# Ledger of designs, part 24: designed miniproteins, single chains, continued (4)

Each design is a single chain, and the fold is of that chain. pLDDT is the mean over its residues in the fold that is shown.

## One batch from the design tools (miniprotein)

Design m12806
Fold by ESMFold2-Fast:
Structure m12806 (fold): chain A 115 residues (1-115)
Amino acid sequence: DSAAELERKIQELIEELERQLRSLEALIEAIKNDDSLSPETKAKLLALYEQAREHLEKAIEALKKGDLKTAYEHIGLHKALAAKARLIMEGKEAEADAEGERVLELWKKRLEEEK
């Protein structure tokens, strides 16, 4: 039954995204407590990771409702925001927006390649 196989794959994806969400929540707490980061850098990182967390939460809820299109859109936005935050942490803030766009476009292409 293809429907039962799809439901199993959706549940596996939900469990993976829930693991990613817990890791992201731990990262957010680590950033809040990181005295080595400037207040400006900390605020920028927290804004990006809090938005990424919201998109992961929305992706999980969309999967639970069977809305794969909405779920995949939110997964892409989460990946793009996390990529921007990574570059800011690496001191490459000027490259962050372009990297976010690149990550989102790669995600869209991968979705087009899936049947």
Scores: mean pLDDT 86

Design m12807
Fold by ESMFold2-Fast:
Structure m12807 (fold): chain A 63 residues (1-63)
Amino acid sequence: ASAEEVGAFVRELEARIKAGEISAEEAARMIHERFGFDFEEALRLIEAGRFDALGVRIVLRHE
């Protein structure tokens, strides 16, 4: 996936978590299913509020 697609997806998940629409665990699962990124690492970054770092790491692992 492109950096723009990853960034847009991560921003949408952050917005939905902040709105109370989805849990951090649900968001981490969606990231795992969409990009093959490690579920536990995604969950840790989401719970730490590190959405910027999450997006960067997803892109780097797909290059």
Scores: mean pLDDT 83

Design m12808
Fold by ESMFold2-Fast:
Structure m12808 (fold): chain A 84 residues (1-84)
Amino acid sequence: SALDELLAKLEELREKVERAETLEEVLEIMNEAIKLFEEKKMPQGMIDLMRITLEESKSLSARKAKSLTLATLDLIMREIRLMK
């Protein structure tokens, strides 16, 4: 299903975040996730959550940005699973 494909891509992005060493890498992955959500016409609330996380992360260390991004992705992925 389209949701299964989306979840697989989000799991790949989550692994990329875990491997990211710099803040710039984390922010790039977050922008990729936002673009994916917009292309898939995901609920505005999910897009807004990721955009808020992106803005908050810009002033954080790489470690803190990674933690925040992983928590946000986990929350969004859980919501997508509940849509099935």
Scores: mean pLDDT 86

Design m12809
Fold by ESMFold2-Fast:
Structure m12809 (fold): chain A 80 residues (1-80)
Amino acid sequence: SAEEILKRIEELIKKLKELARQVKDSNPQIAAGLEKMVGELEELKERLKENPNDEELQKEAERGLEHAEGLLEKLEEEIK
């Protein structure tokens, strides 16, 4: 549902912001990449709020979330 997708986006944004804050001084390029992902997710959240019945947008959002969650997992493994 759109509600569950929005919850996933909000939780991912929180996680990305926390990680960006933690690495900002040691790895500013990684922090910038995380902040860019936050911006993209915030735009996706607004698009979903404007189009809550768009099933294709929901599918796109779910695929994007899965991909972003996978990238975050890899970054967490690489950050020392």
Scores: mean pLDDT 81

Design m12810
Fold by ESMFold2-Fast:
Structure m12810 (fold): chain A 90 residues (1-90)
Amino acid sequence: SSSLRERIRELQRQAVEAARRGDYESSARLYREIARLYRSLGEEKKARQAEDMARADELAARGEFDKAHALVVQTVSDSILEIARASGLD
């Protein structure tokens, strides 16, 4: 649904804004909602990536920034590897 995709984009923008001001708890909650919406669209990989972003925000909210950073790097690396595999790149 185009309206659900618009809602996801709005929630992603709000999550980024919350994280930029150090409100990692709000960012985590927003990413959990994004994950639910992606699942309703059948986009399981994007839902898992949103869940990983929520976990990273939860770690950051607890002051565990090294663990949060490692999880973000892992999530981004997994996304790049998946795009490379789908595109036939090494």
Scores: mean pLDDT 82

Design m12811
Fold by ESMFold2-Fast:
Structure m12811 (fold): chain A 116 residues (1-116)
Amino acid sequence: MKPSELSEEDLREIERRAYEEARALAAWLRAAPREELERLIAEIEAEIAATTDEAQRQILRRILEAVRAVLRGEPAEVAAERIAEAYRIAGRALGLPEEAVERIAEAARRGALEGF
């Protein structure tokens, strides 16, 4: 997708997908046993170590922080904000305007809170 070709309809579809993806992730994290969360943490840490793309590394770090927040029993808002920040980093890496980045991140935060 070219940022200059992003329509309001395209942006709304990206927001809907961000909401649904974040909701599904949060629901899975809430339901997962401790052993699976600990395994996921190890897998994400290994991927961070192997990644050469800085944007992808920062996205993975935010997802790692969200998984750790869930494992520690922190409030849902903490994990949801980490997920929202991952979407901000992804949107900026794609060259989207800041208004679009914030709309997508807010959709992801709302989805995550609904999933938790």
Scores: mean pLDDT 86

Design m12812
Fold by ESMFold2-Fast:
Formats: C-alpha cells, structure tokens, sequence
Structure m12812 (fold): chain A 79 residues (1-79)
C-alpha cells in the first residue's frame, strides 16, 4: 500500500470523527475541538507529546488542523 493510500485512509477517519463531534457539539469551544482532535489522533495510534498538545491548545483552528495533518503524514510514512 502506498503512503498516499494510508494517508488518505487515516485522514478520512480523522475528519469523519471530527465532523461527527462537531455535528453533536455545534457550540464546542476551540479548546474542546483541540482536545477532540488530539483524542482522535491518539485513537488512530498517533503519539502526541506534551509540547505538541500545548501547541495545539494555544493555536488557531487552522493551525490545529495543519498540526493534525502533519501528524497524519508522519504516521502514514511509518506504515
């Protein structure tokens, strides 16, 4: 399987879970969204360091998404 195929599968799982959370929690704060993004990444077998967790919690929504995508890319390269 190519790294792109693995990345596509992981990204689809991540965004599907995040979208489901957002539909159930339309008034979620950026902090709650960041915590859910971290939870989903960890469920997908991605390790998030304490420094990366702090960075995500202090980031804009777009910066959090960019950080999450970076982690998904790193995980896809490992598989």
Amino acid sequence: MSHFEILNELSQQFFDKLQEYSKKNPNASLEEIAKKMIEILEELGIKISEEERKKMLNSSEQEMLNLAMGKLVEKAKEL
Scores: mean pLDDT 81

Design m12813
Fold by ESMFold2-Fast:
Structure m12813 (fold): chain A 62 residues (1-62)
Amino acid sequence: RTEEIEVTAEGENEEQARENMRKLIDDVAAATGGTAEVLEERIEKLPNGKYRYTARVRVTRP
């Protein structure tokens, strides 16, 4: 079973946002017992000075 989801992570800087996103994707794969494949990634700086990382992820469950 395969589905696409959008996940977001924020950080105080670009490096932190990327690290938070990596952790989140790993957690999704672990929680589903399947695989998570990143299809699209975007990072943007928010008006409050934080960074938002957005990823579209294909999740395949057993």
Scores: mean pLDDT 79

Design m12814
Fold by ESMFold2-Fast:
Parts: C-alpha cells; sequence; structure tokens
Structure m12814 (fold): chain A 78 residues (1-78)
C-alpha cells in the first residue's frame, strides 16, 4: 500500500540508495494505479534521478523511471 511504502521510505532516511529509489518507484506505481498521476509523476521523477545518480543516466532502471514520469505527466495534463 501507499502507506506502507511511505513508512519504509521514512525508515530508510533521506540519503540516496538503491533501496530508496526502488521503493520510490513502487510508490509511483501505486499512485499511477490509483489515478493520482501528479503524485505518480513526482515519485517516478524522484526515482529516476536517484537511479541515474547511482547507476548512470543510461541504466535501464533510470530510463524506465524517466519514461514512467513522462507518461504520468501526460495523463495529468488535459
Amino acid sequence: SIEELQAELKALGSEPSLERAELTYRLGEAYFAEGDYVMAAVAYHEAAETFAQLLGEDHPKAREAREKAREALEKARR
């Protein structure tokens, strides 16, 4: 659930980590499934930035999160 994902993110702290990025990506997926495209875009963008920082801009995880953020933004705009 969104609540459980938020609790795990809080427990990990604010420092960039792969675990934090993966949980943030899952939070984006949960928001997207609920139709909250604005919050989904924010979460996916944050995950993409962290994946890019830790794994590189061209890494599949960074690329996937970036594309998901774009997709969510398009759905949020009329």
Scores: mean pLDDT 86

Design m12815
Fold by ESMFold2-Fast:
Structure m12815 (fold): chain A 105 residues (1-105)
Amino acid sequence: SELSEKAKEALEKFKEFNREAYEKAVALARAGAPNEEVLRVYILELGKKLGLSEETQEKVFEKIKNDEEAKKKFEEFGEELIKRIKEGEVMSNEELREKFLEIAK
């Protein structure tokens, strides 16, 4: 019922990676921004942290918004990320970058 110590450590590492993007997204949500704008800022900040070009960051967001296959890939990525955290595993920045590039195709 409780997370293992290894899963807690993986969650804290993910929180550190996610922190700036999450804080910016939460600030917009609290200010009453539409869900689409909140998601856009979150995706762009994560892509920036992963070293993606601004063009690729926008392409990831537009694909998630307008393409059902890309949206499904993004949802599956989120599920895999949660599964790995529960297992005490951390996705590398290289693997996270590859996931975003696949969505942008």
Scores: mean pLDDT 83

Design m12816
Fold by ESMFold2-Fast:
Formats: C-alpha cells, sequence, structure tokens
Structure m12816 (fold): chain A 94 residues (1-94)
C-alpha cells in the first residue's frame, strides 16, 4: 500500500468513527486535513504531510475519547502511528 493510500484509509476510518460518535465537525476537519496530507505527499513535502497526519490523528483521538469511544480512540492512535512511521521512512528515501 502506498503512503498516499495509507493516509486516505486512515482518514476514512477516522471520519467514519467520528460520524458514528456524533462528532460531525471534527469529521469534516479530519477530511480537510487528510486531503492536505495527501497533497503534501504528492508534492514530496513529507515534513508537512507528517504535521497534517499528526494533527488529524490527535484531533480524532481526542474527540473519540471525549465521546467515550475509548477502544476506537486507541486503535486509531495505533493506526496513526503506523502511518507516521511510513511517511518518515519515505522521507529518508527522498
Amino acid sequence: MSVEEQIRELGERAVEALRAAGRDDEAERVEKLTEKAIEAVRKGDYETALEYVKEMGELAVSALMQAGRFDEAVELGRETGEVLKAIEEKKKEA
């Protein structure tokens, strides 16, 4: 799976979990951050992509924790960490 695909899938899962938790405002913000992270990867700007992925992950985890969706928050945090690691490895190759 490409880094771009990993970011897209992470964002889609975060949005789905947030909408299920009634966190529509945070879901919209995660959608925008996901698009910005993908655009940064396409431009080879891995530093900016890391910042956007970290921001969307922290936003989504915080909102899910506040909604009492603890198991979903933990899993999303783990998946965010995996995507961040993939971007960092790609940055080393660039």
Scores: mean pLDDT 87

Design m12817
Fold by ESMFold2-Fast:
Structure m12817 (fold): chain A 92 residues (1-92)
Amino acid sequence: SMEELYEEAMKLLNEMANYAKEKNDLSLLVQILMIGGELTTAMRSKNKEVQIKILDAIIDDLKAMKADYPELSSTIDKLISLLKQMKALVES
């Protein structure tokens, strides 16, 4: 379900945020928190086009983050997969 995908995505974002805190990487932490906020905004939206646009923007941000933080690549790939599944549910 959409709710289960959202909860798993937020769990992965929290794991990434904890990694950023352990590394004292404030820039990474801020990026992860912003993504979490944007994802929550997408889930609260009643407009499918707005939801899709936000999800696509988050996916692009995560692809950029993966290039800068290759140690997070596995977690980021899982998160992108969840977001693509959420996007498919919005489009159906």
Scores: mean pLDDT 90

Design m12818
Fold by ESMFold2-Fast:
Structure m12818 (fold): chain A 94 residues (1-94)
Amino acid sequence: SVDALRAQFIALYDDMARRIQDLLARGDYDGMIDAVLAAGRQASRLLRQLGRDDDAAQIDAIVAQLQATDDPARRMQLASQLVRLIQQAVRSLR
């Protein structure tokens, strides 16, 4: 159901936020970026199931850029942008 998909998306965001906080506290920046990438891919799939193709496309674009980028500073900027996009989507679903 749509309500189940919304709940799944909210849970995805909450799990991502918790994992990011833990990984940053440990200084595991690569792990944080990997967690954000995994969350972004899941968020895109859930948003498409919710009929939110434009939001999913924005997330997909940043995921692709982050996967193609080797510069550590740019990877961090893109990861932050991806978190922000997922947060904006979750706010619109709450």
Scores: mean pLDDT 87

Design m12819
Fold by ESMFold2-Fast:
Structure m12819 (fold): chain A 84 residues (1-84)
Amino acid sequence: SSMIQKEIDDLESLAKKYREEAEKAEKEGLLDTAKSFQRAADLYEQGVKALQQGDIEKARQLSLQAVSYSMRGMALRVDAELEK
């Protein structure tokens, strides 16, 4: 459906965003931050696959896990900036 396609597009955009944030963190030597963002991106990509298979509940659970890792990555990023 057009609604499911929009959800897939949104999760793909989030996966790309956190891949880019992970790359930036890795270049800055923030390895724990990078790992958290990489994990978020992986989980959003798994969510896309779940939606493509029609497993909406699995996609929801994977997205909630991805949010948790993205929030951790953001917190670690803020801590690193405050320590400068």
Scores: mean pLDDT 89

Design m12820
Fold by ESMFold2-Fast:
Structure m12820 (fold): chain A 87 residues (1-87)
Amino acid sequence: SSMKEELRELLEEAIELARKSDDPDKEEMVKILEEALAMVPEIEDPGVLEALREAVEEFLRNPSRETALRIETEVGLALLVRGVSKV
């Protein structure tokens, strides 16, 4: 979907921004963003995709550990909402 493509592009931009930052937590931020990028294909709910997009846009505006952790939280909620059972 176009929303997944846009979210992927925003996450790729966020990863590059984090890598170039002087933040002492940049390695943790990059890890969170890379994990979010890997999970985008697995997210189907439009509301979850929108919430994740908003979190990534907030990170791009104000890059910090706190805004990166918001992205991690939204990804975690996305996985829980899917009810993914390992069988």
Scores: mean pLDDT 81

Design m12821
Fold by ESMFold2-Fast:
Structure m12821 (fold): chain A 83 residues (1-83)
Amino acid sequence: GGFRVGDVLEVRTEDGRRYIGVAQTPALKPGDILVIKLPGSDSTITIEITELFGSDSALGVVVDSDLLPVGTKVSIRRLGRAE
């Protein structure tokens, strides 16, 4: 369950924004902090996990990002693994 370092993740907002990045931290339970790094950039999205669903999906809230306001609700889905 949850996400591990190197997972390729899709982050979606309720207003239709979509980001794909690579997990830099594990997130195994609600309350864990997930850091996602965007490809070709030093930009990250830091998310507190609120709920985990199965092995590939979660809900969270942005706690730090230059791309999304703090407090933004997001859904997260695993797409695969980065090499």
Scores: mean pLDDT 85

Design m12822
Fold by ESMFold2-Fast:
Structure m12822 (fold): chain A 83 residues (1-83)
Amino acid sequence: STIKQGDVVKLKFLKDNKEVKAKVTNVEAKKLLSQEDYKSDDPALSFARGEGVNIKEGTLEVGAKLKLELGGGNFEAEIVGIV
């Protein structure tokens, strides 16, 4: 199903298979998740601490793969579900 504003999505990072929760706070039609919409519930996730998350490629749909930029690095993550 299409993800909407206010939904909490579970992202799985493909590098290490870690899962994090991210809340969608802003939606512009089928816009990608922005850095302002990212919040992590995982205290072990270092990539999100104090750094902006930029979405480079993907769609806001369950099963979609996103390309992210964190701290100058490029990462891939999959939307595995809605919480």
Scores: mean pLDDT 56

Design m12823
Fold by ESMFold2-Fast:
Structure m12823 (fold): chain A 72 residues (1-72)
Amino acid sequence: MKVTVTKEQEEKIRKVVNELRPYLTDEELAEAFRKAVETYVEAKKAGLSDEQAVDLAIETLRKTAEEIRKKR
């Protein structure tokens, strides 16, 4: 899927992923990222801006990662 984001938004997403990588397995990180992408797609489909969609995706990524960590 081709996601059109600004260089600043891409860097913001990359920093969050790198922040979480030491605390999650590759499979757990992939699951959190998948849910974040789904949130982004739904937000864009609902007519939200790229900035709003990215912020919601990052929020979903952080929440999913926290839920996975709490199960340990």
Scores: mean pLDDT 75

Design m12824
Fold by ESMFold2-Fast:
Structure m12824 (fold): chain A 70 residues (1-70)
Amino acid sequence: SKVQELLAQIEELAEKIEAGRATPEEKKRFRDLLIQYYTEVFNLSPEQAEAKAEQILAALERSRARRAAG
């Protein structure tokens, strides 16, 4: 399904971000895909979806930094 394909892309990019292998373009694509997912599946407004995507990306980057330091 479209949702299944979207989630697969989000998962692949999340793994790249956590591994420190993501380009700036891939991080932007990850954010855009999250906005699409939350808008289409959860009916969030564009502003709410964007805020959620930013929180998730920031959390992944913090998790990566913490793992790299420990």
Scores: mean pLDDT 82

Design m12825
Fold by ESMFold2-Fast:
Structure m12825 (fold): chain A 78 residues (1-78)
Amino acid sequence: GIPLEFLEKLVPILKKADKDGDGYVSKEELKKALEEYAKTTGLYLSDDQIDLLIKKFDKDGDGRLDYKAFEEYLEKLK
């Protein structure tokens, strides 16, 4: 699985990837944001890890990550 501390660090990455401010991040947008972050920090997610993350937080079934649901999930773990 993906560690909680890593998931918490994804919050600002997801907000940056949400260009439209609608609360949803596509797999392509998430990949681009992670690639930019990886260039500065060396942090990488595999394609499988990205797919699992999207599937878990795709609340509307539209193939996009609902980052508001993701933030709510993280808050419940604290």
Scores: mean pLDDT 72

Design m12826
Fold by ESMFold2-Fast:
Structure m12826 (fold): chain A 111 residues (1-111)
Amino acid sequence: SLEELKQLILETLRGMARDLADSLGLPEQVDALLAEAEKRLNQATSREEIREVVEEFFRRMVDLYTRALKAAGAPDEEVEAYRATLEAQIPAFADGLVDSAEAEVARRKAA
């Protein structure tokens, strides 16, 4: 069901958010991104809207990560080039996450 997909996506995003928060030392900022993703997932009425929420979450995580790199003294030009590389990967990562979550929901339903 759409509700089961939303729940599994949210659990996956929570895991990713926790790992990033631990790595960056920015738990408040990461918690805010997760709260917005949860709100948007609750409002989503289709698989396509869920995918859009996942893409936006990854985009915001990339923004937070690159800002942390700049704050740590990495050169702006190198960080912006790295950001472009990461952003280019977002659609594939979002597709993979949603597809994997759908497969897991189907597996649980068959068990």
Scores: mean pLDDT 85

Design m12827
Fold by ESMFold2-Fast:
Structure m12827 (fold): chain A 96 residues (1-96)
Amino acid sequence: AVEAARKAAEEAGDELRLLEIELQLAIKNKDADKAIEVAEQIKKLAREAGDKEREAGAEAVIKYAEVLKKTGNEEEAKKVAQEEGDKAVAELEAAR
């Protein structure tokens, strides 16, 4: 359950994990503004940690929420997020 995962992350002091849980909740609630705010915080922490995969994932969510907020078109928002996600996967595979 999300609440149990959040409590475990809080007890461990894993700030990035807590933000990932909050992002999942914002997406489930279709709260684009909160998803952007949380994803921007994840992106900042991932960048500081050198975690390119998490940084790219957060950017994809930001793009999705921004397109959805601006256009109201979920299909366009999904396409933009998939393109950013595909780039992140390709870059991660190339780094192996």
Scores: mean pLDDT 73

Design m12828
Fold by ESMFold2-Fast:
Structure m12828 (fold): chain A 80 residues (1-80)
Amino acid sequence: SVTPTLVGLVREAIRQIRDESLSPEERARAARGLGEFIRAYPAAVEPVRDEVLEALERLLSDPDPRVREAAAWALEQLRA
């Protein structure tokens, strides 16, 4: 069973991705970290899969190419 703590980590990553006060590098790191978490613990993201998908898809429109690249890679992990 997925614990509330694991879902909390996913939601914190989504918060960082959406945080305009963070640098593009910090937001790209959060997106990459989320992708690695999806690969390691796919069952942990299943209850919030639609929230993760929406957040990463919005990030594909980010003005910084590093953020877009990180989001595209993380989405690939989610779709695999």
Scores: mean pLDDT 82

Design m12829
Fold by ESMFold2-Fast:
Structure m12829 (fold): chain A 93 residues (1-93)
Amino acid sequence: SKATVIVKVNGETVAEFEVEAGSTLIVEFTEDGKLEVYVDGELIAEVDAKPGDEVIVKVNGEVVSKLTAKPGARLAVRAKAGETITIEIIFKK
């Protein structure tokens, strides 16, 4: 009843952990230039980012969502049992 979550920055794994099936993952770009990753309301990763940086969300290796960093941009993903969810943050410029 668990899913695997992997957070990558420019191809390098910075966090890897398991979550319960039904957990909600949130990626948000803040006004102060941070990309923050939350699981069920708990901050698990924080990365310095700039407007125009990209977040790519993959489930079992397949791209399911993309987000361009801008103030207030937010993306939510619900974890399902047996899935591997990869959140890739790509710096541009």
Scores: mean pLDDT 82

Design m12830
Fold by ESMFold2-Fast:
Structure m12830 (fold): chain A 65 residues (1-65)
Amino acid sequence: SPITQEVAIDILGVALNFEVGMTTEIKGDKVYVYGVAKDKADEERIRRAAEWFKESVPGAEVYIY
């Protein structure tokens, strides 16, 4: 079901306890998620969290560095 961006950000904040190197930003009606990976395992964890977030908030933009 649809989730408001504010609620999705709150939920993501809880999920970030299990993921490292992620931050979120709301600008207008868009949500930006930034991740910095230090290795392949970290990249995979961030990728899975980002995929879950995209399922919860369609159209969210995600950047992994």
Scores: mean pLDDT 61

Design m12831
Fold by ESMFold2-Fast:
Structure m12831 (fold): chain A 63 residues (1-63)
Amino acid sequence: MATSAEELARLLFQPPYVPAGATPEERAEVARKHFPKPLAERISEAVLADDGAALRELAEKYL
């Protein structure tokens, strides 16, 4: 799907993409499956660091 800021946030933090209570590792894996590799790697790093502010910035800058 096209990556937008809202779609990026939903993909990482809401069903159906990840279950409620998903681990940071599970969210990072979802990012790697659904986003282009450079963006996915940055998202996975932010998720594993548990940095919601970084995830917001990534969504804002990269859609």
Scores: mean pLDDT 62

Design m12832
Fold by ESMFold2-Fast:
Structure m12832 (fold): chain A 74 residues (1-74)
Amino acid sequence: SSMEEEAAKIEAELRAMIAEVVRAAREDPAQAQRLRKQLEERLREVVRTHPRGGEIALAAYEELARAQAELRAE
């Protein structure tokens, strides 16, 4: 369905944004902070505008938390 295709697209977009935050965190902490803020703003938009927004955002926060924990362990 259209909503399922839209959800998959949003999930892919959020995963890419998380990867950008992680990459930037290693090389440019200021850029990483800016990208993280953009990711959080996008997550809030997804929760407001998509029927599955809460579920999608939860999965994205879980992925971000895992990535941040890995960085802190280094």
Scores: mean pLDDT 84

Design m12833
Fold by ESMFold2-Fast:
Structure m12833 (fold): chain A 98 residues (1-98)
Amino acid sequence: AIEAKLREYREKVVELARKYMSEEVVKEIEEILERGIERVLAALAAGASADYILSVLAVTNGEILALVLKNTDNQELIGEISLLAQELLAEVRALLAA
């Protein structure tokens, strides 16, 4: 369930980035997401705490938002990326609590 949510999040963020940002920035976003997802899945496999898993995800989300903010002043895009990150954290938290 968590892996599917991470893949869905990646697809949504990349699709938004492709609409508003350069190919170079999109590639950097994809690389951040790939590393972040791999870290989350490795932590899950290792039986890491929910707090640790959520912290790894929050760091990845922060790296994406920082890159977006560096490359655009588009408030709508920034808002949508922030909302997707918040929704993912809430969904993953709920799945870890189940």
Scores: mean pLDDT 86

Design m12834
Fold by ESMFold2-Fast:
Structure m12834 (fold): chain A 91 residues (1-91)
Amino acid sequence: SEELNEIYEKAEKAVEKNKKAKELWEKAKEYFKKGQEAAEAGDLDTAEKYFQKGIDYLNQAAKESGSEELKKLADEIEKVATAGLEAARKA
């Protein structure tokens, strides 16, 4: 979605000058992708575990960069992922 792409662009800019934060953000993206693939396959428990790992890495990137924006993005992604998984489980 356009909103998700905008969030990713903001995160990329927030980590661009901090090598360790950038590496942690790349790991977060990898786990978010695995979580989405698991959710699309109907494996909601595996999706939840991968999304949680992605959020953990994103929070580490926020701490390394000192970025309040990355921390807010981690909270936003957690809320969206939780709501999506709850909706899928009720369907």
Scores: mean pLDDT 80

Design m12835
Fold by ESMFold2-Fast:
Structure m12835 (fold): chain A 85 residues (1-85)
Amino acid sequence: MKVPDLTGKSVEEMRKIVEEIYEKAMNSTDIKEQQHLIDVLLQVGVDLYQMAQAETDPQRKLELLEVSQLAVTYVDLIRDKLRKS
């Protein structure tokens, strides 16, 4: 999977992208795919954080930071699954 382009997307669309990547990783039985999806989620989290720093609307900034934190949380959950495998 290529890192998705978040440019021009709504916060709801970005959240859905993060959730879809997480669900794909959790349903995968391929360790290499799970590791790749962790890298994708980490990059998405960074991209969301950078978008939040450039955002001038306080409400949208908080929403972008929340989705960025969700991506980090999902990475930790995928890593926990990998450690138990």
Scores: mean pLDDT 85

Design m12836
Fold by ESMFold2-Fast:
Structure m12836 (fold): chain A 75 residues (1-75)
Amino acid sequence: MSLEEMLAALDAQVAGWRARVTDPALQAALEALGEKTKEIIRLLYAGNEEEAERLEAETLAEYEAALRAAIAEVA
């Protein structure tokens, strides 16, 4: 899969999730996660594997924090 194909597939996935969510804060969090994931993909294609792994770990932590905050807000 090319970089362009991977980014397009991710955009489609994020758009699909956003279409099912009405909360603007959760929509923003999903968009931010999508952008971070695109950056990881770009780093991998640039051969920057170590930086990609670091950003992936940071993104997972941010995703968990954002999801926890969104759940707390709607609960």
Scores: mean pLDDT 72

Design m12837
Fold by ESMFold2-Fast:
Structure m12837 (fold): chain A 55 residues (1-55)
Amino acid sequence: MAEEIVKELSKTHEIQKVEEGEEILTVFAREKGTNRHLLLTYDLKTGELLKKVEL
């Protein structure tokens, strides 16, 4: 699951850091084509995006 999420996200974002927990995946990424730095939290069971924070 985590590898699939990161692979899909990497198509539109520059992946800067990935933190894999037991139930959640946290990705620090920069959106391609913008100056937006994002903190993205995913559910590792479903692959669903739970939270998106602009930094």
Scores: mean pLDDT 81

Design m12838
Fold by ESMFold2-Fast:
Structure m12838 (fold): chain A 92 residues (1-92)
Amino acid sequence: NELEEAREQAIKDLEESLKEVKDPVSKKALKEALEVVKNPNATPLDLDIARGLLGIALGVMKLVGASEKDIEAVERAIDAIDRYLQVVEREQ
């Protein structure tokens, strides 16, 4: 099942980002996004909201000079959700 495989890949990518992030606020945002992705009943809107919140966090991180490693981890998490969201939208 392509949708389930895409979800499992997004979960793995988000878990990898969580291992790399040191900032507690970014870690919390990533954990919240991961719970949305783990829910097989998450709607495209739920995923888009999770992605948007990570995007806001990323913008703030860049403005306050967060570590490059933390910035890259959050960017990879956003990309992972984008890839999963594309598969979800195609299955509709």
Scores: mean pLDDT 84

Design m12839
Fold by ESMFold2-Fast:
Structure m12839 (fold): chain A 59 residues (1-59)
Amino acid sequence: MEAKLEELRRAIEAKRFGDAAAIVESIPDLPEEAKSKILGALAERDAEAALRVLDEVEA
């Protein structure tokens, strides 16, 4: 899971929102609420919001 979360973070930081969305859907243990929030932020191209949700998951 950690490796996938790091890959997701890299994609968001690179503003590769399509790749980031695919990575989110590939993580089986990502909470549904977090997945929904990240996908919403990615749809709005809001990297900062997506990274905030990811930091919350990593906490």
Scores: mean pLDDT 79

